Designed miniproteins, single chains, continued (4). Designs and how they scored, part 92

Each design is a single chain, and the fold is of that chain. pLDDT is the mean over its residues in the fold that is shown.

## One batch from the design tools (miniprotein)

Design m15203
Fold by ESMFold2-Fast:
Structure m15203 (fold): chain A 81 residues (1-81)
Amino acid sequence: GLAELKAEFEELYNEGLELLKEALKTAPDQDALKVIALGLQLIGLQLEVEEALENGDVDRARALLEELKAIINELKELVSS
């Protein structure tokens, strides 16, 4: 339901923010533009998820959460390198 999707989004978004913070602190200078681009994608995705949840569009919210997971995985790769 919407409440479960909202809770999952909040958990994943917080994980993404912590990874972004770590990437900004630890990533090599050559990756700076990539980190910035991922941060902008994370912010844009948050706005789209909020709109989907406000409209009660569960299927769209789920699709956007999968996109959020992809961004998180790319941030994890940057902080692990």
Scores: mean pLDDT 81

Design m15204
Fold by ESMFold2-Fast:
Structure m15204 (fold): chain A 74 residues (1-74)
Amino acid sequence: AALEAARAAVYAAMRREVTIETADGGVGRLRLSADGRISVERIENLSEEELRTIERTVENGAAHRAEQRVAAAA
């Protein structure tokens, strides 16, 4: 659930802060910075490993979106 929750949260974070919850009850917040960077804040019971997974999913989602666009256009 973490990967899909992170992807959904990315789209929401592009408009405002959004809260995500992991299956284990960990809570984090995503926020889109003015420079276009997405930041992840640890709120409750979220490990460093989970934070890194969310951040990487966010970055990979953006990269995959660009590739999907090219593939769809081709």
Scores: mean pLDDT 58

Design m15205
Fold by ESMFold2-Fast:
Formats: C-alpha cells, structure tokens, sequence
Structure m15205 (fold): chain A 65 residues (1-65)
C-alpha cells in the first residue's frame, strides 16, 4: 500500500539523517531533517501520499550527499 511505502521511506530517511549526524555532516543532517519534518506535517494534514513520499525521498538524497 502507499501508506506502507510512506512509512518505509520515512524510516529510511530517519536512518540516513542519523548516520549523517554521526559522521559530522551537520548541514546534510539538518537539511534532511527539515524535509522529514515537512513530510510529517503534510502526512498529518492528509496531503496526497505522493507529495509526502517525494519529501522523504528528498530527505534521503540530502542526507546521502
């Protein structure tokens, strides 16, 4: 389901942000974390799940860079 995909992407984003923080990549962790917070807010407000997934994917990309 899309809901399960959203949950999986959120979990991956959170793990990568935590890794970036441990590696001293503070800017990457901060930018990734902000995208997670935006995704969380939209998800709670009932926004289209695709928009929420896009934000979590952006968080993943930012945390990995």
Amino acid sequence: SQQQQVQQLKQQAEQLVRQALRDGKDDNATQGGLKILEGDRLWQQGAPLQQVMDLYQQAIQLAQS
Scores: mean pLDDT 88

Design m15206
Fold by ESMFold2-Fast:
Structure m15206 (fold): chain A 83 residues (1-83)
Amino acid sequence: HMSLRERLAEFREKFRTMTPEEAIKLIKEFYDEILERYPDLDREWIKSKAEQAINFVKQGKKDEALALIESLAREVEAQRAAR
């Protein structure tokens, strides 16, 4: 299984070339994977971040959406490490 960082790198490469509809689908898939890997995390918090990223994509702000997803992935990895 890929680490979150490896998944994020794959996400970034695909995200840049996607239509808004494809980008929204990829965001949903990425957040679903986070919830599956880290069931102890606050699901409402993760969902809120997903909705913010989707909203940025709907506004044509793909760079802002990507930055938010990258920030969330770093926060999730930090919480998983519990250090």
Scores: mean pLDDT 75

Design m15207
Fold by ESMFold2-Fast:
Structure m15207 (fold): chain A 59 residues (1-59)
Amino acid sequence: SMEELEKTIEENLEKGLKAFFGVDSVEEAKAKHPKIFPIVEKYIREQAILRFENKEFLP
């Protein structure tokens, strides 16, 4: 469902950003890496959508 997709995107986005930048909060990532943050956010969001829509990308 769309609710499941949105929840998956939000969960993966927060986890992915924290893991990628090695930070405790999304705000810290934005502060430390303001130029790269929007690129990484877009990438993680797009990957989350693809994984949800295409089971072949889910191990």
Scores: mean pLDDT 75

Design m15208
Fold by ESMFold2-Fast:
Structure m15208 (fold): chain A 72 residues (1-72)
Amino acid sequence: MSRAVEEAIRVAREMVEEGKQGMRIVVDGDRIIAVWVEDGVVTVYASTPEDQEAVIRALREAGIRVAERLGP
């Protein structure tokens, strides 16, 4: 798992635990992951589908609610 994925999971979990809202962006070279937390729900965007799926799975396994947005 990439360091960007691990950092994004950590940040999203901390924001949910602390009741924080807003967006955080994690950058590691060409890899970009954005996590948006609103009302305890996390929305994930990543520069690769593999990174997005990895973050979503880890958050769901931790019992965190994740919003899926089907885009083109």
Scores: mean pLDDT 79

Design m15209
Fold by ESMFold2-Fast:
Structure m15209 (fold): chain A 82 residues (1-82)
Amino acid sequence: SLEDEITAGMVRIVTAVTKIILSQDLSKKSDDELQQNISQAQSQIERLRKLAETASPEVQELAAEAISELQQLIKKEQEVLS
C-alpha cells in the first residue's frame, strides 16, 4: 500500500542516517554527545520494534536492518566512552 511505501521510505532514511553517523570519527565527539546519541538510538530501536509488530513483512525486514545498524552504532559509541 502507499502507507507501507511511505513507512518503508522513512525506515530506509533511519538506516541511511545511522550509516552516515557510523562513517564519522566518533572519537571526536564529546562524552555528552555520545551519551545523548546512545539514548536516542535506544529510543529509536524501541519505536522500530513496536512498528514491526503490525507492519508488512517488507517493512519488518527494513526495521530489522535499521535496528541492527542502530545496535552497531550504540556498541561503537560505548567503546569510545570506555
Scores: mean pLDDT 87

Design m15210
Fold by ESMFold2-Fast:
Structure m15210 (fold): chain A 59 residues (1-59)
Amino acid sequence: AVVKVDLLNESVANALGVDPNDLEAAIKAAKEELEKRKKLGLIDDFEIDEEKGIATITV
């Protein structure tokens, strides 16, 4: 399955521990968390559109 996540969403930013108005911080935190989840086998893959602030996660 494929899931798209808006990194400017307040719930997502709060889960990552970042300011919802700081896209650069959200992208950095999302990359770190998604890399950890991929290493643990919790997700298959991910891609981040840094211009749009959208993470695409494959599970």
Scores: mean pLDDT 80

Design m15211
Fold by ESMFold2-Fast:
Structure m15211 (fold): chain A 84 residues (1-84)
Amino acid sequence: TTREEIVKAAKEILSQYPPMVQGMAFDVAKTLSLEELEEIVEEVLRLTNEKGLSPKEAIKEVARERNLTEVTVAAAIVVLEELE
């Protein structure tokens, strides 16, 4: 699984939520440090490549492990991509 595929999955998850919920998720994601954003993306990559989870399943699992919502983890992935 590539970083591009993970970003695509994150955008698909975000699109399932109303714009106001997406905005709130982005507000939370922007409070995370660059290190935390990178750790989230690397953990999603690890779960897809080493554990065989789909990108969407990996995003849900990272959200569960970090006590975040699925939509917030999806927003965090997009925020990191935009910082590059």
Scores: mean pLDDT 84

Design m15212
Fold by ESMFold2-Fast:
Structure m15212 (fold): chain A 61 residues (1-61)
Amino acid sequence: MLSEEEIEEIAKEIAEKFNIPFEDALTVVRQALPDSKDKEDLYEKAKKKVEEMLASIQAGL
């Protein structure tokens, strides 16, 4: 399993990339963690989840 520091590092990168709060990014990363094989896979899956979440927020206001 990935370390807590690696999870936080990915969450920071996603938060900066999508301009969202760190805690929101961290929640998405943790949700993607069980299905992820490594750090790279986790980043891609979390990124996809954030894109879908932001699209839903944009549509919902």
Scores: mean pLDDT 78

Design m15213
Fold by ESMFold2-Fast:
Structure m15213 (fold): chain A 92 residues (1-92)
Amino acid sequence: MVTYGPALSEEELEELLRLYKETFEPLRKDPLNLSEEELEKQRRMVELADRVSEEEVPAVEQRLLEALKKYFPELYAELQERAARAAALAAA
């Protein structure tokens, strides 16, 4: 009754995914040596993520995975393989 849809638009979800891909590797390799441009991208990513409520996370995640599969199929495949490996390790 009270659902108006996810907090993020499709364009904002695509932006979040793109920013995640662009910022994830630099942040992981050297989080203390980010350029101003990389820091701005990180701030934008956090801003978009903060707009998602806990109840909306599953719906946003599904839409994000759909966008990832459409625009970045290789990254989607790698993430699915990582999730499968993590599940197997958790089950062991």
Scores: mean pLDDT 63

Design m15214
Fold by ESMFold2-Fast:
Structure m15214 (fold): chain A 67 residues (1-67)
Amino acid sequence: EKLGKLFDEVYERLRALREKEGLDATIAALSPEAREVYLQMLKEGYSEDLALNEAAIVEARLRLEKE
């Protein structure tokens, strides 16, 4: 499935950015929509892993819609 493949690619890139370059670099790599979801989930007390997962889903979905 194309969405699943895009999700895997986006999630791995974001996870690597967070681990190597930190939060600011991860935020800068996200679209405005994915960034909003990521930051809102962190603000509400969700885990970083869950917040990254949801942001990656939003990012992958946006890439499919713009193709």
Scores: mean pLDDT 79

Design m15215
Fold by ESMFold2-Fast:
Structure m15215 (fold): chain A 60 residues (1-60)
Amino acid sequence: GPLGETELHIAARNGDLEKVKELAGKEKSTNLQGEDAEQIAERAGHEEILKVIREANMKL
């Protein structure tokens, strides 16, 4: 991916639910554009991934 994207950011963009479940809660960072994984999932329209990230963020 572009510079500054984590595996969680890439998984959120690609709709990779298994990777998001594995990585959500282990890292909470933004890319070089200031977007977090929640914003990327919302922009991509991945509702299930957005829900998983939001639940992980509430627990952190």
Scores: mean pLDDT 73

Design m15216
Fold by ESMFold2-Fast:
Structure m15216 (fold): chain A 78 residues (1-78)
Amino acid sequence: MEEEIEKLEEEYEAKGRAQVAAYYAQADAEEQALLEANREAVEAQIRAQAAMEAAKKVGEEKGLSDEEILKLALERAK
């Protein structure tokens, strides 16, 4: 489970970063400045979203409840 979640987290983080990069490339100067100012918050959100998606995917395959999946995601986001 641990190894499976870790691989999915890496994949989802890469996708999240690619999406932000694509948005940045097409954003106007004001939006680009806002993204730069919030870079740390954006990175934290990408990691948290990746952890949740990975935990949900693996947890559903293992038959975990929504509550157990949420706990797993929160532990991994620390």
Scores: mean pLDDT 77

Design m15217
Fold by ESMFold2-Fast:
Structure m15217 (fold): chain A 65 residues (1-65)
Amino acid sequence: EIEKKIKEALEMLREIIGNVKGIVSVEGKSVTVGLDLETDDDYYAAEIAAATIGSITGLKISLKQ
């Protein structure tokens, strides 16, 4: 069930941000996602999206450039 939530979260994140490299690491409910972002504003938007998706899915989503 956790793998399904991770897949759903990654799909949502790709729809919002676009520049998603994929999963860097998974530890239980903590997921680190790799990004390729060009601006600080894009990173702030990505952080808000990750927090929102985490709230919906119950996952702790962390971002790495």
Scores: mean pLDDT 76

Design m15218
Fold by ESMFold2-Fast:
Structure m15218 (fold): chain A 80 residues (1-80)
Amino acid sequence: SEEEYKKIKEEIDKVLEEAKKEIKEAIENNEPSEKIREIVDKMNKKIEELLNKIKDEELKKKVAEYAQKKFLEMLQEINE
């Protein structure tokens, strides 16, 4: 359970770091806001796919809360 949680957190961290990099790149290249929305939508889909692999409801909730927290941290870093 702890090993599963650790592995899923690492996968979520990778998804979010990829999205953060793509969003920063889009901003630097003056891409339209629609491009940023596409990146966020893709990120959310990947996170949902990861969550859907979790059979334990309590673990799934804990992972979802972790993903939400990390997403908000990412948005703060991009906006600063």
Scores: mean pLDDT 84

Design m15219
Fold by ESMFold2-Fast:
Structure m15219 (fold): chain A 81 residues (1-81)
Amino acid sequence: MEEVVEEALRIAEEDVELSEEAREEIRRLIEEALRAAEAGNVQEAVKLAVEAAVKAIEAGVSQEAANEIFKKVVEAIAKII
Protein backbone atom coordinates (compact mmCIF):
# COMPACT_ATOMS: atom_id res chain seq x y z
CA MET A 1 0.00 0.00 0.00
CA GLU A 2 2.58 2.62 1.09
CA GLU A 3 4.77 1.72 -1.92
CA VAL A 4 1.92 2.35 -4.41
CA VAL A 5 1.04 5.67 -2.70
CA GLU A 6 4.68 6.86 -2.72
CA GLU A 7 5.15 5.82 -6.39
CA ALA A 8 1.99 7.69 -7.43
CA LEU A 9 3.03 10.82 -5.50
CA ARG A 10 6.50 10.63 -7.10
CA ILE A 11 4.92 10.52 -10.59
CA ALA A 12 2.84 13.61 -9.69
CA GLU A 13 5.83 15.46 -8.17
CA GLU A 14 7.97 14.87 -11.30
CA ASP A 15 5.37 16.98 -13.13
CA VAL A 16 4.51 19.69 -10.54
CA GLU A 17 5.28 20.73 -6.97
CA LEU A 18 2.26 19.57 -4.94
CA SER A 19 0.93 21.48 -1.96
CA GLU A 20 0.85 19.47 1.27
CA GLU A 21 -2.98 19.57 1.10
CA ALA A 22 -3.08 18.15 -2.44
CA ARG A 23 -0.43 15.52 -1.55
CA GLU A 24 -2.43 14.31 1.49
CA GLU A 25 -5.73 14.26 -0.46
CA ILE A 26 -4.21 12.14 -3.27
CA ARG A 27 -2.64 9.81 -0.67
CA ARG A 28 -5.97 9.45 1.15
CA LEU A 29 -7.87 8.61 -2.06
CA ILE A 30 -5.31 5.95 -3.10
CA GLU A 31 -5.31 4.39 0.41
CA GLU A 32 -9.14 4.32 0.39
CA ALA A 33 -9.12 2.71 -3.09
CA LEU A 34 -6.75 -0.05 -1.90
CA ARG A 35 -8.81 -0.63 1.27
CA ALA A 36 -12.00 -0.91 -0.85
CA ALA A 37 -10.21 -3.51 -3.02
CA GLU A 38 -9.16 -5.48 0.09
CA ALA A 39 -12.83 -5.47 1.20
CA GLY A 40 -13.85 -6.86 -2.24
CA ASN A 41 -15.57 -3.62 -3.29
CA VAL A 42 -14.09 -3.35 -6.80
CA GLN A 43 -16.53 -0.66 -8.02
CA GLU A 44 -15.68 1.66 -5.11
CA ALA A 45 -11.94 0.95 -5.51
CA VAL A 46 -12.00 1.96 -9.21
CA LYS A 47 -14.12 5.05 -8.45
CA LEU A 48 -11.61 6.18 -5.81
CA ALA A 49 -8.72 5.54 -8.24
CA VAL A 50 -10.46 7.85 -10.76
CA GLU A 51 -10.98 10.48 -8.03
CA ALA A 52 -7.25 10.34 -7.17
CA ALA A 53 -6.32 10.96 -10.83
CA VAL A 54 -8.84 13.84 -11.09
CA LYS A 55 -7.47 15.40 -7.88
CA ALA A 56 -3.94 15.19 -9.36
CA ILE A 57 -5.13 17.02 -12.52
CA GLU A 58 -6.84 19.69 -10.33
CA ALA A 59 -3.49 20.11 -8.52
CA GLY A 60 -1.75 20.82 -11.87
CA VAL A 61 -0.51 17.34 -12.83
CA SER A 62 -0.60 16.66 -16.59
CA GLN A 63 -3.24 14.34 -18.05
CA GLU A 64 -0.44 11.94 -19.08
CA ALA A 65 1.03 11.75 -15.54
CA ALA A 66 -2.47 11.46 -14.02
CA ASN A 67 -3.19 8.54 -16.40
CA GLU A 68 0.05 6.88 -15.21
CA ILE A 69 -1.05 7.34 -11.57
CA PHE A 70 -4.47 5.81 -12.42
CA LYS A 71 -2.80 2.81 -14.11
CA LYS A 72 -0.52 2.17 -11.10
CA VAL A 73 -3.46 2.25 -8.66
CA VAL A 74 -5.61 -0.02 -10.90
CA GLU A 75 -2.69 -2.49 -11.22
CA ALA A 76 -2.45 -2.59 -7.40
CA ILE A 77 -6.25 -3.14 -7.15
CA ALA A 78 -6.02 -6.02 -9.68
CA LYS A 79 -3.31 -7.74 -7.56
CA ILE A 80 -5.51 -7.53 -4.42
CA ILE A 81 -8.76 -8.90 -5.93
Scores: mean pLDDT 83

Design m15220
Fold by ESMFold2-Fast:
Structure m15220 (fold): chain A 104 residues (1-104)
Amino acid sequence: LKEAGEALIEYGKAKLEGDEKKAEEYREKFLSLLENPLSIHELEEYILMVRGEYEEAIKIAEERLAKDPLDLITWYILIETYLLMKDYEKAEEKRKELEELLEK
């Protein structure tokens, strides 16, 4: 979904800029556009992320994206994990990678 992907890109940008209110607005928009019958909270990589097991969460997210490069939920988890690690350089790298992917 291009619209969901655009909302996720703007979420990542707002988080990196420190605009927490704008990030919240785009996160809500992104989640509202998801047509997945499975809850994000039930995904292994999401559970690992919220437990602080960031390296394992990244590994599983990267493996999932290798099989489905347009899995926007997994892109959200990957970017969010890097933000939680305070690896802002990697978070921006992954946000730009998603942006370029959606332009194709």
Scores: mean pLDDT 81

Design m15221
Fold by ESMFold2-Fast:
Structure m15221 (fold): chain A 75 residues (1-75)
Amino acid sequence: MDDLQNRMRDSMDRYVQVMQQLQQQGDFDSLQQLRDRTDPLINRAMSSISDGDFDTAQRYIDQFDQVVQQGEQRV
């Protein structure tokens, strides 16, 4: 559980940094696309944690981290 929360926290911190960089660049279209891709993954990960389904939560956190990594390559 703690490792999963730490991974989510790290990915969220990196996600915020990518969003801030895109905003500073004026790339609002990429910022909106990033939000549209990440919001369902974050919600599903949090829901799965609340349900005690840590395997499903880890899968969604992994997908979220991948989307964040792709965003980092664009900034």
Scores: mean pLDDT 81

Design m15222
Fold by ESMFold2-Fast:
Structure m15222 (fold): chain A 104 residues (1-104)
Amino acid sequence: AAALQARVDALRTVLDQVLAQLADMSREQARAAVEGLVGMIRDIADLVAEHDPETAARIRALADETEREATAALDAGDFAGLAEILRRAVEEVEALVAETLARL
C-alpha cells in the first residue's frame, strides 16, 4: 500500500535527521527522538496488521526491544551505541515491510 511505503520513507527521513543531529542533542532531546522513532515503528506495525498480523507482531516486538536498548544506551551516555541501535531497527522495519509489500 502507498500509505505503508510513505510511513516507512518518513521513518528513514526522521532517522537520518536524528543521526545528523545526535552529537548536538541533550539527553532529553535524544530521548524524545527515540520516543518519536519508536512511535513511528508502532504506527507502521498497525498498518501492517491490516494485511499481515504475524509481521505486525514482529515489528511491535522490534519496537519494544529498540525502546529498551535505546533507553539503556541513553542512560549509559552511549550515543554511538544509540545511533547503531536506531539504524539497525529502521533497517529491520524496512526489510519486514518490503517482505509484506512483496506478498501483496
Scores: mean pLDDT 88

Design m15223
Fold by ESMFold2-Fast:
Structure m15223 (fold): chain A 94 residues (1-94)
Amino acid sequence: SRLPASMVGALLRHRRDARGLSQREAAEAMGISQATLSGLENGRIPKRLFSRAQQRAMARLLGLSLSDVRAILSGEPLSRSLAAELRALLDAGV
């Protein structure tokens, strides 16, 4: 990926914080462990496959497209809109 996983993790944290969710609350709502979400927010690609229900929950909770959720989980290229948001967060020093 052209963008480091750590920058994607920062975006996930930002979107979670913008929704007033703790890491524990967000993980419970997605049906994943808090350790898995912490890993994602720190730029770690999960070793375990997410179910379709977990992918849909993540997309809905964080306001992401399903294609962007799958790209994040597999290290594939993000949509142009999400990549632009990531660059804006970096420019803001997040």
Scores: mean pLDDT 77

Design m15224
Fold by ESMFold2-Fast:
Structure m15224 (fold): chain A 56 residues (1-56)
Amino acid sequence: ATYRLTKEAVLDIDGKVVLKPGDLLVVRPDGSGVARGITLPPAVVRAIIHEAAERI
């Protein structure tokens, strides 16, 4: 599934990563995701989907 960020999300993953409104998040069947070439664990993906992204 693909989601679009509606808000900025700041992630503490190997340093500060900022996702911006309009960035795309691709969610894999295992619940992990990819945004801006970065692999995100399922817990982070769930938080982003509930707070800062919409499904497209």
Scores: mean pLDDT 76

Design m15225
Fold by ESMFold2-Fast:
Structure m15225 (fold): chain A 65 residues (1-65)
Amino acid sequence: MVEEVIELIKQGKMEEAAELIKKLSDEEIREISKRTGVDLEFLKLLKEGYSPEEAEKLTLKKLLQ
């Protein structure tokens, strides 16, 4: 499943990746972050059920605090 998520991210299929991310452990999400360069906070928000667009906006807001 981690490999499938990484491939979806590389293809820009973030909505499909988000559905699989909801089923992953926190450790698997950290691995995806390290291997893809995608922000860990963004991936955690996807796991919590936020859309890719909402997760991006929330991640940017937190970085400005």
Scores: mean pLDDT 81

Design m15226
Fold by ESMFold2-Fast:
Structure m15226 (fold): chain A 56 residues (1-56)
Amino acid sequence: MNKEMIEEIDRAEKETKELIEKMEKTGRNLPPKTEEAEKAREAALKAIEKRKKELE
């Protein structure tokens, strides 16, 4: 059962990364695209990790 939940979280992570990449390409209010864009993506991935901890 845990595998299905992990797959769902992994899917959300992939979808979130794609969305962030798309937003980076459009330059929507992300200042310098390099360092701060990476921080924003990392923050989004950590938010998904919080969902994994809901399984705790």
Scores: mean pLDDT 66

Design m15227
Fold by ESMFold2-Fast:
Structure m15227 (fold): chain A 89 residues (1-89)
Amino acid sequence: MLEEEARFVIELLEEAARRLEEQGLTKAAELLRTWAEYVRAELEGDEKKKEEMLAKGKELYESLSEEELEALREALREIEERIRKRREE
């Protein structure tokens, strides 16, 4: 289940990133892709890459505009809801 759950989370993050990129919200999209890489690093046991992605994600998050931050929060809310629904099945 951990591997399947991680794969599902990566898919949701990449789908959300693609949608935000289509809307011109490129920094929020890059942050979501960065978090997807963090999840992949967790699956691979790559502790160095996990730390690198955490640092990159923090810098991206702190650089987001108000508009990108709101879009990011909405995307994360939708991802959390889809993960919750999967766990209820």
Scores: mean pLDDT 83

Design m15228
Fold by ESMFold2-Fast:
Order: sequence, then C-alpha cells, then structure tokens
Structure m15228 (fold): chain A 72 residues (1-72)
Amino acid sequence: SVKNLEKAVKYAEELLKKEGLNYKVVRSTDDTVVLETDDGRKYGITVDPKTGVATLSILDEDGVILDTKEFK
C-alpha cells in the first residue's frame, strides 16, 4: 500500500539522516523506491501488490544483505 511504502521510505530517510549519509533517488514508482547512498549502498523498498506489505532491503556495494525490514 502507499501508506506502507511511505512508512518504509520515512524509516530509510531517518536512518540515513542519523548516519549522516547523503543519498539520491534512483528509482521511484507506485510500488518501488530505490535510494543509493554516497558510500555505494542501496536501500530498496518494494510493495507486494497482493498483501500491501512494504519490504526494505539494505545492500552493500557487493550485493550483500545488511538488513531487511517489513512495514504493515
């Protein structure tokens, strides 16, 4: 859902702000937002269209998963 996507984006932005990291939005659609940080990490957020659950995945430059979080 849009509400769950917004929750996930806000969480990611607050986390990046606390870490002092700059980012750019590299993708923004109705169900997907991808933020790329200056240190080469990616914060990918995707909404499941059937459940409305948003999933945040944090990946390093090598594609290693650092963290995942769901928003309902």
Scores: mean pLDDT 83

Design m15229
Fold by ESMFold2-Fast:
Structure m15229 (fold): chain A 115 residues (1-115)
Amino acid sequence: GSEAGREGGLNGLEGLNAGGLAKVTAEGKKVTVTAGESEGAIEAAREGAEGINAAGLGEAKVEGNKVTVTAGEGPFGAADAEGRAAAVASAVGGGAGGGAEEAGRAARTAAEGLA
């Protein structure tokens, strides 16, 4: 990934953390999203995970308000950890605004931007 892309991803993650919408962390092939404790935040996280699975970007697991995504072999899996975190954050944000369909669209668009 580019240095500018990493900086943009970090700024995006900081914005989500500061807004209390979700905390996103990336470790190797795994991205963990911890949503807020509100019902809407938990629903957004679930819809984001569903969108990621439907888009074929990776395997997403939901545990309460926490979503863990394991990257696949495609552009999402080829991205660096920060790029994967940004893509997952975009999917969760899409879920909050438009449900699983928008989450999947946002995730696919972000993954295409990583390739």
Scores: mean pLDDT 64

Design m15230
Fold by ESMFold2-Fast:
Structure m15230 (fold): chain A 127 residues (1-127)
Amino acid sequence: SPIEKLAEKIADKYGLPESLKEEVVRLAKTALDIALNPEVTEEQIDAEFERELKRLKEVVESITDPDELKKAREFINEFAAKLHIYLTFLAANSKDEKVRRRQLLVRQKIGEIAYEINKLIDEKLAK
């Protein structure tokens, strides 16, 4: 997937731990699969992104080096920004209102994940 390759390229740029790279690539795949699947319910979307956020938080909590935490923050922000642009492009080109609404919901969920991970990193850096 172009989004999975983008996640890998950005992760390599920042020299992230493999565990964080794997979870972000997983998030990218999940976001794209949901954005393109017409049968996914909002409840299923909520549950899946809650699982993805939990996994990402567990990986970020395992990072103890402040410089690695700062790189992880920059990576997640760049990845979230690129995915936001891509999902906006998909929604703008969707002729089906239900599909468009789902793509915009996935975009919102990615923003919420980026916010929560930034908050966790800021809390860890303040200690």
Scores: mean pLDDT 83

Design m15231
Fold by ESMFold2-Fast:
Structure m15231 (fold): chain A 78 residues (1-78)
Amino acid sequence: MLSREEAEELLRKAEEYLKKHLPELPEDVAQQFQEQFEEAKRELEEAKTPEEIERAVNRIKSIVNQALSAINAVKAAA
């Protein structure tokens, strides 16, 4: 079970990664990932139970993994 402190550290690292790499994506795609991340961040901030924290963290991980795949696809096409 992930602690809130570990979840907040993951959120911070995810935010730094997205800020650095989202500009490499088309503007519309970058905007979609940014909006999804803001929603996941809000879910984590509002999370009261360990289960809610874990769900928010899993959503953040999913968003980052999808963004990484999109970035790699753009780089592979270059």
Scores: mean pLDDT 81

Design m15232
Fold by ESMFold2-Fast:
Structure m15232 (fold): chain A 57 residues (1-57)
Amino acid sequence: MSKEEKEKILKEIKEYAKIGLDKASIAGATAREMLAAEKESKEKAEEEKKKGEEDIK
């Protein structure tokens, strides 16, 4: 996904988490999965970028 799409999803998840704390059992499971995936993707992208720059020398 593009960064813009990920940011939109993150914002929506945060809004749903605030509004749906009471219903967060189901929505929270999906939100956690998406947040974890985005965090992992972001960390992986940063590592790949840093490694690529080092390979350039």
Scores: mean pLDDT 64

Design m15233
Fold by ESMFold2-Fast:
Structure m15233 (fold): chain A 104 residues (1-104)
Amino acid sequence: AAMAAARAAADAEVTRILPPELYDFLRKDSVPYLTKEAEKAREKGDIEKANELEKERQRVTDFIAELDRDPVAAARRLANELFKKWLKEYIDKVVEEQKAKEKA
């Protein structure tokens, strides 16, 4: 009884933090999407962007493996990785805008 209640509470927490649609997105869409975006970046000669996208793809793959072992810990890790990604994208954008102003 106590174990069943604890598992139900954990499942509810995971669903609240990481909705089922996001689970499917990560497994079926996210990894192929990042692979294709990395290929597009390489075709445009943006090797740095391609390498960053491949690195992100590896992180998503590792997260999916962690999700299969411990969904609660995996959900918390996803929140941390999304924060780091948003911060990096913001910094990269500011740097690019600054370089564009120096060229003008």
Scores: mean pLDDT 68

Design m15234
Fold by ESMFold2-Fast:
Formats: C-alpha cells, sequence, structure tokens
Structure m15234 (fold): chain A 81 residues (1-81)
C-alpha cells in the first residue's frame, strides 16, 4: 500500500541520515527534495513549508551539515506521526 511504502521510504531516509560524516551537501539537498516530495504526497502543508525553508537555508549556506541533518530528522519524525 502507499502508506507502507511511505513509511519504508521515511525509515530508509532516517537511516541514511545516521552517517552525517558520509553526506555531501548535494546528498543533503537530494534527501531534502525526497522528504519534501513525501510531505507533498501526504498533503502536510506545514511540513512542506518547513522543508522549503530548510532547503533555502542549506542552499544559502546558512546551516552546518550537522544542523541540517538534525532538522531533517525532526521533520521525518513529524511525518511518521
Amino acid sequence: SMKKKIEEELEELEKKLENVDNLSEDDIKDLLFKIGKIASILKNRDIVNEVIALLLRVMGGDLSKEEAVKEMREIIKKLKS
């Protein structure tokens, strides 16, 4: 089902975020686009807006890699709720 596939995708994304030292800036952007797509499919407008804001901060260089990953993990937790 679509719900099970989304849950599996969110778990895979969360697992990829465990190894922050192995993530490039491009990896972080790609993961953010995937999180944003899932939030959009779930029609969670508040999280879509949060992902867009976070993506703009990452692209502008306003966040460390560690801070970006932390915020992405919090977004994934909200999507799993």
Scores: mean pLDDT 83

Design m15235
Fold by ESMFold2-Fast:
Structure m15235 (fold): chain A 66 residues (1-66)
Amino acid sequence: SLLDEALEKIEEFKKKVEEAKSEEELLEIVGEASEFFQEVAPKLSDEERQELHEKVAELQELVKEK
C-alpha cells in the first residue's frame, strides 16, 4: 500500500539521519524528506496521514538530537 511504502521511506530517512556526519548532509536529508512528505500526504486517508505524522515526528526528534 502507499502507506507501507511511505513508512519504509521514513525508515530509510531515519537511517540516513543516523549515518549523517555533517550538518550539510543532515540538511540535504531533511530537504529530501520534506519533498517526499509533501507529495505523499495528500494521497493518504486521514487515518493513514495520522500514522505517517507520528513517524515523521520520530524522524524530526532524531534530526533535532543531531
Scores: mean pLDDT 80

Design m15236
Fold by ESMFold2-Fast:
Structure m15236 (fold): chain A 61 residues (1-61)
Amino acid sequence: AAQALADAAMTIAENEDDDEFLKRSLRVAAKAHGIELTDEQIDAVLEAAKAGNREEAVRLL
């Protein structure tokens, strides 16, 4: 589950430039995978994804 959500975050960050839309998209993906993320975790995962650091994104989930 965490790895699949990290892959989704990487894809979202690569294809979107709107930070508001990125955060909403990640919240929807997390809910679909049964993962509850705080706003702080969403921000941290998106920062890791934007940096291309999949391993860090998985670690944060």
Scores: mean pLDDT 76

Design m15237
Fold by ESMFold2-Fast:
Structure m15237 (fold): chain A 65 residues (1-65)
Amino acid sequence: SLEELEREIARLEAEIDAVEAQIAALLKQPESPEVQQQLQELSERLRELHRRLLNLRARAAALRA
C-alpha cells in the first residue's frame, strides 16, 4: 500500500540522516586509517540507502498517479 511505502521511505530518510551525522562526526576526528576506513564504509552505505530511497519514491509516485 501507499501508506506502507511512505512509512518505509520515512525510515530510510531517518537512516540516511543518522549515517550523514556519523560521517559529519568522523570528519571532526583526526585523520587516521581507521577513520578513513569508517568513512569509506559509511559512504558506501549512504550510496545504497539513496538508491533504495529513489526506488521507493518512484513506486510511491506510481501508486499516487
Scores: mean pLDDT 87

Design m15238
Fold by ESMFold2-Fast:
Structure m15238 (fold): chain A 64 residues (1-64)
Amino acid sequence: APLPAAEEARRRFWIRLANKAMTEAGLTPEEVGLKFREIIEKGYSDEEIAELLGLSLDTVRAAR
C-alpha cells in the first residue's frame, strides 16, 4: 500500500535534507544519522535543524 501523503512528504523532506547536509555541509552518512536522531528526539525547529546540520535556514525550508 502507498504511504500516507503526510508520511511520504516527511520522508522526502528527510531525504532532501540528508542530501544537502552531505553535499553542501560535508557531513558523512554517519554524522547525518546521529544528527537526525537528535533532531527527532528534541523536536528541533527549522532554525535549530539548520544550525545542527550546518545548512542555511533557506535550504532547510526549501527541502520541505
Scores: mean pLDDT 79

Design m15239
Fold by ESMFold2-Fast:
Order: C-alpha cells, then sequence, then structure tokens
Structure m15239 (fold): chain A 67 residues (1-67)
C-alpha cells in the first residue's frame, strides 16, 4: 500500500539506505532490532530519530510489501 511504501521510504532515508532492496532493508532492520539494548537504543534514537516501535513498524511494512 501507499502507506507501507511511505513508512519504508522514511526508514530508508533515516538510515541512508535509499538504494537497498526490500529484502536487503528487511535483513538490515532485523539486524538492528536484534542488537538493541538500552545503550544502542539511545544511539539509534539520537542518530535516526526512530524508536524501536517505529523500527518494528518499518519491518512490518516491508513484510507486507514483500507479500
Amino acid sequence: SAADQAIVDAAKAKFGWTDKSLEELLAALEEVLAKLNPVSTRVLEHDTGLTPEQLREAVAAVRRLLA
């Protein structure tokens, strides 16, 4: 959907991953989520402005676009 595409495009822009495929983006986002702890969460929020909840939303959007 257009809403899912907007979520994905925003996530790509925040990480500087504009050239990643949906499959590459899914793998990269899942890797970030798997490595999250309280310290790395603060760094992520400072560098990208994204919360862990918004990252999970982006993963869900990528999965919907790949279905």
Scores: mean pLDDT 82

